# Ledger of designs, part 37: designed miniproteins, single chains, continued (4)

Each design is a single chain, and the fold is of that chain. pLDDT is the mean over its residues in the fold that is shown.

## One batch from the design tools (miniprotein)

Design m13272
Fold by ESMFold2-Fast:
Structure m13272 (fold): chain A 90 residues (1-90)
Amino acid sequence: MEDEKKIKELEEKAVEYARQGRFSEAALILMEIFDLAKEKYGVEKALELVQKTLDRIIEEARAAGRDELVSRIEQLKKTFEAIAKRLLEK
C-alpha cells in the first residue's frame, strides 16, 4: 500500500519534470518507478507502469503543442521497449 502511493507520487513527478523539459530528471524518476514496482509486482508490471507514465508524458506534450518533445519521448519509449524485451527474454 505504501509502495503504491510512492509509485503514484513518482509518476506525477516524472510527468511534471517532462513538462518543464527536464528529461534527464524525468528519466531518473522513471528508473525509480521501475525499481520499486519490480520489487513489488515483478518485472513485467514494472515495465508496464513505466510505459504508461511515458504515454502520459507524450499526451501532456501533445496537448501543449510540443511536437518535437513528443518525438523525443517516443524515442525514449522505444529504447525502453527494447530494454524490456531483452529483460523478459532472459
Scores: mean pLDDT 76

Design m13273
Fold by ESMFold2-Fast:
Structure m13273 (fold): chain A 71 residues (1-71)
Amino acid sequence: GGAEAAEYAEKGAAAARAGHGEVAARQSLMAADKSDNPEAKEYALRAAEAARAGDGEKATELAVQASKLGA
């Protein structure tokens, strides 16, 4: 549900800020999987892609947006 998805998105953002791209990507994918909001799911998937690409700043911004949307 939304609360579990939001928790994973917050963990993804924290990992991205810390420079842990692989962890950030995994947490963001879990946020997408647990989200029932299509917009939040899209942000979480894009956060995972940014984290895998090594773009920690973009990964953080996208994961924060996923969390705000109840993901």
Scores: mean pLDDT 82

Design m13274
Fold by ESMFold2-Fast:
Structure m13274 (fold): chain A 85 residues (1-85)
Amino acid sequence: SLVRLGAEVAARMSPEIIRIIRELGYKAGMVALAEAVDAPGLVLEEGAEATFERIRERLVAAGVPEERAREIAERIVEAALEALA
């Protein structure tokens, strides 16, 4: 189920999301959490590359610096791919 997969990605990403909240603020962390929950479904529908670009763009829109947004997006996509395996 997508709910279970999203929860699994959120759990895998929880230490990183807490780090994002501390580093970049609550809003950035909540965007990262929302994207982590949605990531397995997005990877299945659109593929890993399109999911990465979507997450990167949404993090940048939330005020995350480009390079850091790229790092976070990569970790979320990797966690989603591991959950789907």
Scores: mean pLDDT 88

Design m13275
Fold by ESMFold2-Fast:
Parts: structure tokens; sequence; C-alpha cells
Structure m13275 (fold): chain A 66 residues (1-66)
């Protein structure tokens, strides 16, 4: 996965989590976990998001990708 795509995915994830009422501290924790696990594709990123915060969040992130 290219760095530009990864940064865009992380930005969308942060926005989705904020809208769902997650604190900035908790959002930073989840983003750090995703970065440390270093997903290599969009599908791996979304699978990891589903594992950490739930399938509904992963589905919303996917929907915002265009």
Amino acid sequence: MDPETRERLLKVLREVLRRRGFSDELIDEFVREVQERNPRSVDEFLQLVAELVGQEVADEVRRQLS
C-alpha cells in the first residue's frame, strides 16, 4: 500500500471515530495500533479496523473511500 493511500485511510478512520463519539486519546491509540501492524493493502487495513473497533466502523471507512 502506498503511503498516500495509507495516510488517507488513517484520516478517514480518525473522522469516522470522532463522529462516533470516540475521544481523541482513544483515536490516537487505535491509529497507533494500525500503524504498528503495518497493513499492506486496503483490505488488510479494513480487516484490522474491523478487528479493533468493529465491522460497522470498517464498513463506514470503506464507504467514504472514493
Scores: mean pLDDT 83

Design m13276
Fold by ESMFold2-Fast:
Structure m13276 (fold): chain A 80 residues (1-80)
Amino acid sequence: VATAMHYYNQAFLLLGQKKYAEALEAFEKAVELDINVIPEERREDVIKALELIIEELSKMDLPDKEKLIERAKELIERIS
């Protein structure tokens, strides 16, 4: 069984690989499994990572990018 921490770590690895949609999915899964997976001191860093994902997704020729951007914004609101 994959843990919330596993998805949290995978999100940053995927982000480093510029796999923005996959990184977003990993962050969503992490928070879905455990809302407290993001340490309070790292909350701002995660918000900045999600903002970067929004910016980069907006530049991609992706058929569902608007929905992905909406999901990222919803996640920012949830963890803020």
Scores: mean pLDDT 85

Design m13277
Fold by ESMFold2-Fast:
Structure m13277 (fold): chain A 100 residues (1-100)
Amino acid sequence: MPSDEEIIEKMLEGFEKYLKEVKEKLDKGEISEDQAAALILSAAKTALQEMVELKFSDELIEKFLKRVKELIEKYVDNKEIADKIIKEIEAFHKKLLEES
């Protein structure tokens, strides 16, 4: 059985691949910056919710969030949009902790 840490590494690999695909679509003009932001935010929220539902430790969830923020800053060229996405992810995480 894969460890929780190995599952997180696979989730992060999938998220980075998805960010690259979204960036490629944005660079080609196939989607708007607002659409790209919505797609990235949706993917991050879905992954975070699954980790909470699977009862991952707070330490592993925090490690995942740190890496997600780094990947968003790396692949989202518009700094204001990157910061907005990160703030919405942090707000969603706080809400999930309050509901558990």
Scores: mean pLDDT 83

Design m13278
Fold by ESMFold2-Fast:
Structure m13278 (fold): chain A 94 residues (1-94)
Amino acid sequence: SAEEVERLELLAMGLAMLAQEAVEENLSTEEILKTAEKLMKQLLPTLSPELAERVRRLFEEFKRRAEGKSTEEVAKLLREMAREIRELARELAA
């Protein structure tokens, strides 16, 4: 739906902004994960169950890859996840 596309675009924007803030403020991985989890918690209930599961899987993979990484590396992973979510939004808009 158009609303789900808009919500995914907002999530992608939020994650990209978090990536920028993380580098600028030298946030810990724990702080980054906590903020990303807040974004996910607000958005996942607004998506269809199938779409929510796809987004949840992307977040689980991000958490796995982020373990033990530097802030700069975690920021890169956040931008990658944001890109994947934008691709998902484009898939739904087509």
Scores: mean pLDDT 86

Design m13279
Fold by ESMFold2-Fast:
Structure m13279 (fold): chain A 58 residues (1-58)
Amino acid sequence: KERENVLAITAEMIRGVGLFLDGYSPEDVIRYVEDALRERGLSQKEVDEAVALLRKSL
C-alpha cells in the first residue's frame, strides 16, 4: 500500500544516513537502501526516487 511504501522508504533512508555517518561509502549506502527497498517489494520507480533523494542527503 502507498502509505506502507512511504514508511518503508523513510525507515530505510534513516538507516542509510546512519550507515554513512558510521563511515560507509555513499556507494555502499545507496546499494544497501536500493536492495532493502526492493526486498520490501517497492517498484523500481519508487526505489529510484528514494535513491535520488538519498543522494541529495549524502
Scores: mean pLDDT 79

Design m13280
Fold by ESMFold2-Fast:
Structure m13280 (fold): chain A 118 residues (1-118)
Amino acid sequence: SMLQQKIQEIIRKTVERIREEIEKNNMYWLLNLPDPLIYPDYPDVVPNPVSLGLIEQRVEEGEITSLEELEAEVQQMFQNVLTFFPPDSYVAQQTQELYQKVQEILAEARKEVQKLLS
């Protein structure tokens, strides 16, 4: 439907904005999954690995078709990094600050979707 197409356009633009914020902060831990040769224990700590690259692929393949699904995947991505790194580490602190910015981006996307539904 035209409504689904407009929602998918909002999802794609939202993911692009999230990528831009991650790249500005050089947070490669969110862009790609860690190298299994360097971090072989990552799957033991993080059972549901998600990177922005995987989220982008799932959006383009039509596996993420709602903002709620995008929000869940993004939350999992941030929580995975925060689970793997000590809370007092530089990576964890930068991840928390970036997550606040990304939540603002998702809130704006939610408002855009609500305007389409009214």
Scores: mean pLDDT 89

Design m13281
Fold by ESMFold2-Fast:
Structure m13281 (fold): chain A 70 residues (1-70)
Amino acid sequence: AQELLEKAKELLKQGQEAFKQKDYQKAFDLASQAIVYASRAIDLGNPEAVEVLSEAGDLLMEASEEIKKQ
C-alpha cells in the first residue's frame, strides 16, 4: 500500500518536471502512470493517495491541452 503511494508521488513529481521542461507527452505518460498507482493505493485503503490522484489528473488534463496546441 505505502509503496504504491510512494511510486505514485515519484511519478507525479517526474511528470511535473517534464511539464516544466515542455515535454508534454512525457508529462502525460507519467501522469497516467501516477493515476494507476494512486488508484491502486486508494483501493488498498490509503487515503493519502486521493490527493495524488487529484494532482495527477490535473497534470494529465493540462498536458493533454498543451499537446493539442502544438
Scores: mean pLDDT 84

Design m13282
Fold by ESMFold2-Fast:
Structure m13282 (fold): chain A 81 residues (1-81)
Amino acid sequence: SHAEALLTFAEHYLAEFEAAAEEAARQGDVDRLRRLRDGLVTAKEVLVSEALSRGEEEAAAQIEARFDALLARLDAVIAGL
């Protein structure tokens, strides 16, 4: 289904983003972490909007929750640097 494809895409995007954030954190690159955070906010808005435009409310909620969890972790890392 479209919802399953969208969730799979979101999970793949989150995994790639998490790897990039871990590398930036390892290097203490706060500017890169902030740019990654901004990109994650934009990606979340695009993917949630896509799900909602198709009436896929459960997929939208799952995407929002997963992105918000990573955003919270990123904010904690940035605050600790």
Scores: mean pLDDT 87

Design m13283
Fold by ESMFold2-Fast:
Structure m13283 (fold): chain A 125 residues (1-125)
Amino acid sequence: MVQESEEVIRKWKEAAERALATRKNEDYEETVNLEKEFYRMLRELSEDDRRKLAKKATEELGRIAERAIEQASQLSPEDAEQVTRTFMRFFNGLVAVAPDVQPLRDKLLRRLGETVPTVEELENS
């Protein structure tokens, strides 16, 4: 189960990188399916293993999100919104499992606000 969860994190990371590159709806849907599979697998693990895997997923996806933020100013408002909402959903879910990763989410949100001026407005909508 732990090895299977780590494999799902790898696939989720690959799907997120693909979605960022292509910006196709089907590639974003793949990230949603892998997110659901990851949380399904976490339900069968001990609390300590859930926290460790959630932290690992946050670190892996955090690297992708940082690249997405750097590219956000080059995207259309619609593409920037979709990227922002997708990664915010990931990190909000992960923070619920591993609250100690909240500082990374907060850092990413601040950086998005600097590169995409409407990010705070999108979250309030």
Scores: mean pLDDT 72

Design m13284
Fold by ESMFold2-Fast:
Structure m13284 (fold): chain A 83 residues (1-83)
Amino acid sequence: ADLLAEYESLSDVEKGVLDAIYEAGEKGMTPEEIAERLGLSKETVERALDRLIERGFVVKDEKTGRYYLTPRGKALVEARRAA
């Protein structure tokens, strides 16, 4: 599996969202925190988060509203950072 190719196939918004959550680490991020960090609307961020969840790179904690990288999502960002 070419994780770097999967990362490069993402939109710039999706890449930005993954990178932001990666830098937040174990604490994760809310859509509002991601939107503020990236200078995007909450609606744009939520659409990107939905796509990243569908692809198995991100999970939502429904109780806290916070989003976290899956192990696959972490591997995807780390493959890009190693390149």
Scores: mean pLDDT 85

Design m13285
Fold by ESMFold2-Fast:
Structure m13285 (fold): chain A 95 residues (1-95)
Amino acid sequence: GVGGLRRRAETLRRAFEAAKKEVDELIKNGASKEELQRALEGVNTLIDEARRLRDEAARYAKTTGSPEAQRVQAELDRIISELEEIKNKLEEYLK
């Protein structure tokens, strides 16, 4: 139900915030290409997880008209966009 979607979105938001902080610190500290590559793999995993959860929330919202599911979908769309920006940034540093 919608409660499960909210809890999974909360877990993913916390993972996203941690990944964003880690990437910023790695770049600031001049991390190795190996460390940046590991961070990129983590970001890619989060993007895949966020997309799957977003699709589940979108289906739930469409089927039930749930405003909470619509809000979860909107938050996940925002998180995906920010993760894609982080991915692009990491890929630039790995050139």
Scores: mean pLDDT 90

Design m13286
Fold by ESMFold2-Fast:
Structure m13286 (fold): chain A 84 residues (1-84)
Amino acid sequence: PLVAPPPLSEAGRRAEAVYRELERMTREEGWSEEEVLAWLEEHSDDPFAAALARIMRLVREGRLEEAQRLEDELQAEIERAFAA
């Protein structure tokens, strides 16, 4: 009887860690969009954090079509990384 989820790839674990931190910051500490963006840019050495920061910048600039394209690409990368 296997109750543990399958192991994530290294990229999947990093993405999960970033996502968990973002939920903590926004849900528990009430961080603004600007504060979240600054944090993601500070951690732009992580490709997932860098992608999220770029998407947020495009949304702020009203470049919604380009933001949506990057969101679709990021979602595809997450699905590939999880390989589930």
Scores: mean pLDDT 68

Design m13287
Fold by ESMFold2-Fast:
Formats: structure tokens, C-alpha cells, sequence
Structure m13287 (fold): chain A 79 residues (1-79)
């Protein structure tokens, strides 16, 4: 679906901002998202991924998500 494609692209962009080890884990999450049958399953996979991270990994992941979100928000504000 288009929603799945958007989520996968977002995760790929987040992964590019992470160290190689955490990036590999996000790449594995993307493969699981490709197999998911619903948006609810995708959300559950992302939640489980977050719960599987150490506090340091979770901080790095959230920082990457926030940085990407901030960049997208600025583009929207300038439109």
C-alpha cells in the first residue's frame, strides 16, 4: 500500500542518520514491515522495535526521528 511505502521510506531516512549497528537493526525492521498485513501490525512492529532498544540506542533512534521530523516541519513551514 502507499501508506506502507511512506513508512518504509521514513524508516530508511531515519536509518541513514544512525550508526551502522543500529542502522542494520532498522533495516531488519523494514523487512518485517514489508511482510506486515495491516497498519496495526506495522505500528506493533515499530513499538516492539522501540522496546527492544537499550536506553542509549533508544535515545539515538529518537534523536534521528526528531531531526528528520524537524527537517520536514521546516520544509512545510516554508511552503
Amino acid sequence: SKEREVIIEFLRRVAERLDPALRARVDALIEEVKKAKSLEEIEALIRAFGASLSPEERRAFLAAVRALGEELAKRLEEA
Scores: mean pLDDT 83

Design m13288
Fold by ESMFold2-Fast:
Structure m13288 (fold): chain A 68 residues (1-68)
Amino acid sequence: GPQVQQLQQQIQQAQQDLKEAKKQKEEFKKKVEEDPKNSKYVALYTGAQLRMIGSEFEIELLQKKLQE
């Protein structure tokens, strides 16, 4: 039904957001390793990691709702 299609689209978007966050995390991790005293890169790395966790959590919730 329409609700299933909407949930599938939301899952697809969240998966794309997760992929982007993972790439950003890897890039900023490298910057932190090159300059560990640079608080800006530490903050950017932490932000990307939190976005990744948020997207993973969203995907799990949406998938659980789809199974109902």
Scores: mean pLDDT 86

Design m13289
Fold by ESMFold2-Fast:
Structure m13289 (fold): chain A 77 residues (1-77)
Amino acid sequence: TEKEVKELVKKAIEALKNGDYEKAKENATKALVKAGVEEDDAERIANHIVGIAKQQGPDTASKYLEGLVETLVAEKE
């Protein structure tokens, strides 16, 4: 499960760096859902991450996503 979450985060980050915001949103949403976030909340957070990438760049958005998922995974066990 944690390995799957990390792979989805990696795919989301690659998509953010490539400017593929639809793929970034899809993979970020899937990562957040697997990390224990409810689907509607995960989609809202993923949209916010894409917004960060558009305004502040993909590195800032990537760090936010990584930190959030790391916190969620640590809280689960």
Scores: mean pLDDT 82

Design m13290
Fold by ESMFold2-Fast:
Formats: sequence, structure tokens, C-alpha cells
Structure m13290 (fold): chain A 72 residues (1-72)
Amino acid sequence: HMEEAKKWIEKAKKSTGKEKADNYLRAGKHYYEAGKVDEALQAYANAIKADPTNKEAWELAKQVSDDLAAAP
């Protein structure tokens, strides 16, 4: 999961706009599956910055943020 997430981060760095947002979104999903809640939230935040109209990024950021708030 983390190795896959890093691959998507590198693709995001090499892209722009909606493509960049989509790559960060995929990276965030891999971080979340690996239990890296903070890293997932950062990736989703970067996706939102790249494309603020990406509704999926907002939904997933909220999901991860809620999980982080519930963590010990």
C-alpha cells in the first residue's frame, strides 16, 4: 500500500489540474488502506488544492478527518 501510494504521489507531482488531483486521490486511498491516516488526509488535501471541484476528494478527506478525530 505505501509503496503504491508513493508511486501515485510521484505521478501527481508530474501532472497538473484534474490529473494531479486524481493522482493524489489515488495515493490517499492507498495510504488510508495502509492505516496511514495523516498521510491520506494530506494527499486528499493536495487533491483538493489541485482541483477544488473534485467532490470525491472532499468526501474522502471528511471520512479520513473523522477517523483521525476518533483516533487515540
Scores: mean pLDDT 78

Design m13291
Fold by ESMFold2-Fast:
Structure m13291 (fold): chain A 68 residues (1-68)
Amino acid sequence: SKLEKRLEELEKKIEETKKLSREEALELDTELGVLALEAAVLKDEETLERVRRLEKELREKFGEELKY
């Protein structure tokens, strides 16, 4: 699905990226938030859990960039 493909792209980007600007980190966080909403509307609990894991990974890796 379109949702699954976009999620895979974000997973790879977060895994492979070593440094992000604050703007780039916020953009990724926003994209994950949109995917979480789409998964919730579709009642796709498996995809929603994957998005939540990526949000946690993004914040653990780039939490400084995501502050305020």
Scores: mean pLDDT 80

Design m13292
Fold by ESMFold2-Fast:
Structure m13292 (fold): chain A 55 residues (1-55)
Amino acid sequence: SSVERFEALLERMAETQPKELTIEQLKTVIASLDPSNPLDREKAAVAQKHIAKLK
């Protein structure tokens, strides 16, 4: 699914770059998502959870 692919992308980002850069990129991604789209809401929740884990 697109959400599973998104989670895999986030994990790869965390492995290949400093956490501070990953957090800033994830904030940018969240800002680009459409809150009226259910899949984008789910992606935003996944990204927010990932940011919380990195902090």
Scores: mean pLDDT 80

Design m13293
Fold by ESMFold2-Fast:
Structure m13293 (fold): chain A 74 residues (1-74)
Amino acid sequence: DAAKLAQAQQEIKDVTEEVKKLFELTLKDGLEYHKKMVQKVRDFAKKVSKYGPISQQLLQQAAQAIEEEIQKLL
């Protein structure tokens, strides 16, 4: 039934718009925390630079660990 399909399409559009609005609201607040997280990684990079040739590997390991922990929250 074409009418039933059209109603289902409208319901998908409505929920998509509501989810987008909620996501937009969380992006504004999340940006400040994201900046703080990036600063922590930069501070860590400066701290481990004293270990010379392994500093890049330590930075990559920290970045991966942070990504994995954030992924668990999603």
Scores: mean pLDDT 67

Design m13294
Fold by ESMFold2-Fast:
Structure m13294 (fold): chain A 81 residues (1-81)
Amino acid sequence: ALSPEQRAALQRELRAGIARIEELVAQGKLDEAKAVARTLLRMLYSAGLVSPEEAAALEALIEAEKLEEFIARVRAILDRL
């Protein structure tokens, strides 16, 4: 289980990553936005916050460039922390 300090740090990093994805999408930098999204997915998986099936579903959203839906799912995970 994550400590309160580790959870707070992860929440800050995930929120910063979401903001960066939104900025890159607004700039038309989809490949860079997808790279940031993949970094967030690795962080979620390493922290044990998503199952392998959930991780595969999130990766499929990134590949389909459904970054708004990806962000919505990451926000839902943040709300459970």
Scores: mean pLDDT 88

Design m13295
Fold by ESMFold2-Fast:
Structure m13295 (fold): chain A 62 residues (1-62)
Amino acid sequence: MEEEIEKLLEEMRKAAAARDYQAFLDVYNKLKELISKLDKETQEKAREKVRELMREYLAQQQ
């Protein structure tokens, strides 16, 4: 469901801010699994948010 994706995106953001790499990866993997089962528009929006979070996380890690 879209609600599950939203919750995972929120958890991924929190993990990134806390620099909890293990939690970040766990959420990322769960998110990828759910995204592949969603409708096309929700997939695109979710993937864009994931890319944004990845860029932010990598910038913080250097």
Scores: mean pLDDT 74

Design m13296
Fold by ESMFold2-Fast:
Structure m13296 (fold): chain A 93 residues (1-93)
Amino acid sequence: AATVTLKVLERRGRIARGEVISASPGTGAKVGDPAVLVTRGEIRVGEGATLFVPLPDGKVLVLHGRVVSYDEEKGIVTLEVTRAEVAEGELPE
């Protein structure tokens, strides 16, 4: 399955900000991209999450998926991507 791995740099409730450190081909995400992960609360394996990646053209790549791994001490989360879309708009705050 297609995956994206995020290094979490900051977490505030259901929002985690960070940087993409690994991405499967075809997801549209690239290593080094800033990204925002949105969950329903705490980051938990098996739960749905959405990753928002700002694109150079001012659009946002929206990756829908499920958390498949989370290393809380290192701040590393891996999302299995089930759907990808490109949207107009701003990153979640």
Scores: mean pLDDT 83

Design m13297
Fold by ESMFold2-Fast:
Structure m13297 (fold): chain A 95 residues (1-95)
Amino acid sequence: SMEKEKEEARKLLEELLKRRKERHPDASEEEVKKAEEVMEEMIKKAEEENLMKLLKRALELQLKGEEAKENNQDTSEIEREGEKLEEELEKREKE
């Protein structure tokens, strides 16, 4: 279960990073490497704190938001769901 969720979260992060690279081809190699390091730290922290399900939900929502932007669709609802998820994550981290 956890290994599968971890792999799914990694794939979502990789897809988001790929889309960012396509939208910002002028981004420096250093900026790309820093983003990849942040990605690995997010996965590690989620695994250590048992937040992998929340991380996966956040990443799926972020990817949906990027897809909506590419299709010129309204992102307001996705943005609100993201805010709710962020609040849930902060509450769990403080407990």
Scores: mean pLDDT 75

Design m13298
Fold by ESMFold2-Fast:
Structure m13298 (fold): chain A 98 residues (1-98)
Amino acid sequence: SDELLAKRLNLSLPVASELRRYLDSLAEKPVDPLALGTLVYLLEQGEVDRALAVARELGLDEEQTLELAEKLAELLEEHDDPRAEAFREAAKKLREKL
């Protein structure tokens, strides 16, 4: 549920709901909230190599992982969440690596 996703990712319910809709468009199967939480945490920390490893376990490729980081930055900016900058930096590192 969106409420469980919001709690696990420490996001507001509107951000979690928009993120779920975005992920449903990318993944062939429902995304595991625990693995997604780990991926989001690693992206926020700038640990892009570890983030890519977790993303592969979720069935996301490198391009989709970059798109996820960019989408998280956009959603957080729309909701005035200061965490947006960390995801923009992660997206920049991913572009330089890919």
Scores: mean pLDDT 79

Design m13299
Fold by ESMFold2-Fast:
Structure m13299 (fold): chain A 71 residues (1-71)
Amino acid sequence: KKKELMKEILEAARKGDLKKIEEVLKKYENVTIDDEPEDVKVRQLALVLKYLLENDKELAEEVIKAVEEEL
């Protein structure tokens, strides 16, 4: 279930769909490092990809590829 959401985030990032990534961040805004590991991963992925898509698109592509290798 969480893997499917992570796949959706990766697909949104490839399309440059920042709105979808921001919706995920809003839903997970209160998640802390002490919460469920899968929820922490979702929030961290969305935060990193939002930042990289705005500041370093080349590194964003590398992160997308690396996360897909683990899914």
Scores: mean pLDDT 77

Design m13300
Fold by ESMFold2-Fast:
Structure m13300 (fold): chain A 68 residues (1-68)
Amino acid sequence: MKKLILRGLDGSEVEVEADGSDTLADVLEKAGYSPEAPVLNEETGEILSGSTLVSDLPDNAVLTVQPS
């Protein structure tokens, strides 16, 4: 299990625990966001799609959820 920090545009933060086999879409849905929302990886500056695997992300990654 990895911990991910999802940050909304309103400044809210949600800590989500996810398995490496989960996708970003799965993580977004668990946190109450749209599974199709684009996500900014704050560490790399890349926009990630919902098909990105949690296993490809570092533990405690900070991700900013973009409006869809």
Scores: mean pLDDT 79

Design m13301
Fold by ESMFold2-Fast:
Structure m13301 (fold): chain A 123 residues (1-123)
Amino acid sequence: MSREEARKLLEEAKRLLESPDPEERRRAAEILGLLASSPDEEIREEALPLIEKLLEDPDPEVRRIAAEALGRLAGSRDEEIVRRALEAARPLLDDPDPEVRRAAEEAIRRAETRLEVLRRQQE
C-alpha cells in the first residue's frame, strides 16, 4: 500500500466512523486495522486516535475490531505508539463482551512484549 493510498483510506475511515450506521463504523474499524499494520509510523500515529474513538462504540463488534487494531499497532517501532496502544487496551479488559476482552488481552500481551524488545535495544 502506497502512502497516498493509506492517506485516502485514513480520510475514508474518518468519514465512516462518524456514521450512525454500525455497519459503516465496522468498516471504519476494519480500514483502521489495515492502517495499524502499515510500515509507515506516521500513518500508524494518525490511525491511533481514530481507533481510540471506536473503542467506546456502542456496537461490540466495532469495539472488537478496534481492539484487534490496537494489537496491530503494538507491532510498531515507536515506543510512544506501543505505550498508547497498551493504555487504550486496558479499560477493555472490563468490557461486557468476552470477544472484546479477548482482543484487549492479546493487544496488551503484544504491546508488553514489544516494549521489552524496544527497551533492550535502547541499552
Scores: mean pLDDT 88

Design m13302
Fold by ESMFold2-Fast:
Structure m13302 (fold): chain A 98 residues (1-98)
Amino acid sequence: HHHEQQAANLITAAGILIAAAEWEKDRNPEASRDAVRGAVGALEQALKHLKASKNPSKEDYEALLKFAERVRQVARELGDDETAAQADKLIEEIKKLL
């Protein structure tokens, strides 16, 4: 289904953004904030596509959870309370689906 492919693509994009945010955190905090905000947005869209899928992968939910936890950690380190709260909400929503 198109939803599974879109979810996989968004999870991949989020992973790249999270890695960029972790790398930039001490070098360019502004770029790190932009990257972590982009990552949480991509993960929220990925969850929407997985929930719309007829055959969502448990592995995709587990990857989404792991990336959401990394987003929360970077957001907390940057003092981005809004993004950290978005990640917390996403983590709780994913846990209910596992």
Scores: mean pLDDT 87

Design m13303
Fold by ESMFold2-Fast:
Structure m13303 (fold): chain A 94 residues (1-94)
Amino acid sequence: DPLAVRASRAALQGKVEEAIKLAEELFKQKRYDDLLRVFGVAVRAGQEEIAIGFLEVAIKNKVPKETLERAIELARKYGNEKVVKAGEELLSKA
């Protein structure tokens, strides 16, 4: 899938604006599993700004709460406490 591959590459490379725009296309298409995969790439690569940006854009576009909870669990599993704290704060305000 070119869109998910492009989003993952942008996330890995730290291209914040490009990664977030490509993520917007994924949630418009309701491709939440692909969104979680790209989010996981950002978290593992230490691209915290991109990972948090994905969560902000996902909430704005009304991605299911279960998908957001899975994203926070992925960040916890990968040991990125900054993304976990940001995600929990964003989810509590949504």
Scores: mean pLDDT 83

Design m13304
Fold by ESMFold2-Fast:
Structure m13304 (fold): chain A 77 residues (1-77)
Amino acid sequence: SLTEEQKEFFDLVKELFDRAMEAIKKTTDPEEKRKLLAEFQEFADKIVEWAKKNYPQYYEEFKKFLDERLKELEALV
């Protein structure tokens, strides 16, 4: 089972993704949308590296989840 810290971390990542999606959908300026997407891409890369180091057993699934979420965000810009 995941520790409480690990569960909190994954929940925070999901919340941050949801907020990023809302922000991009709410923004009407194409340049601001691209900026928000770029910031989330940088954040996602750091999270993937952190997960690879700290949760290697879940790395593949987590990377796939983030890759799919990034594609959804890219479709909005």
Scores: mean pLDDT 76

Design m13305
Fold by ESMFold2-Fast:
Structure m13305 (fold): chain A 60 residues (1-60)
Amino acid sequence: STAEDDLLRELARLLGVSQATVSRWAKDPAAFDAKIDELLAAGKLTPEQAALFRDWVASR
C-alpha cells in the first residue's frame, strides 16, 4: 500500500465510512477540510493526524 492508501484507510476507519466516500470528499477540498475540523473538535483526530490528511489532499 502507498502512504495515500494508508491515509485513506485510516480516515475511513475513523469516520466509519468507505474509502470511496473519503475519495469523493477529497474531490472537494473545502468540504474535506470541514470534515477534518469536525473530527478535531470531536477529539477523534490529533493535530498531527489532521495535518497529514490536509497535506494529502493538497498534494493531489
Scores: mean pLDDT 74

Design m13306
Fold by ESMFold2-Fast:
Structure m13306 (fold): chain A 82 residues (1-82)
Amino acid sequence: SGALEQRVREEMQEIIEQINEYFKRIKENPEDEETKLQMQLLQLAYSAYRRGDIDTAEAYRRTAEQPIAVQKAALDRYRAAS
């Protein structure tokens, strides 16, 4: 049990660090649509980890590494469900 909890904690910390780097990049290039989409997907992954939904969190993390069209489609699905 402790090993899974530690892994989730490490993954959440990685997400926070990535979001901070993406925020810096957006400040330097505010038209960087891909970085904005990646940041939004990582925020959704973080929220999923916080509620214990590891599968959904991993799906959002994987989507952040996919092409822009896949990232947009995932965010559109989230918005439609909200």
Scores: mean pLDDT 85

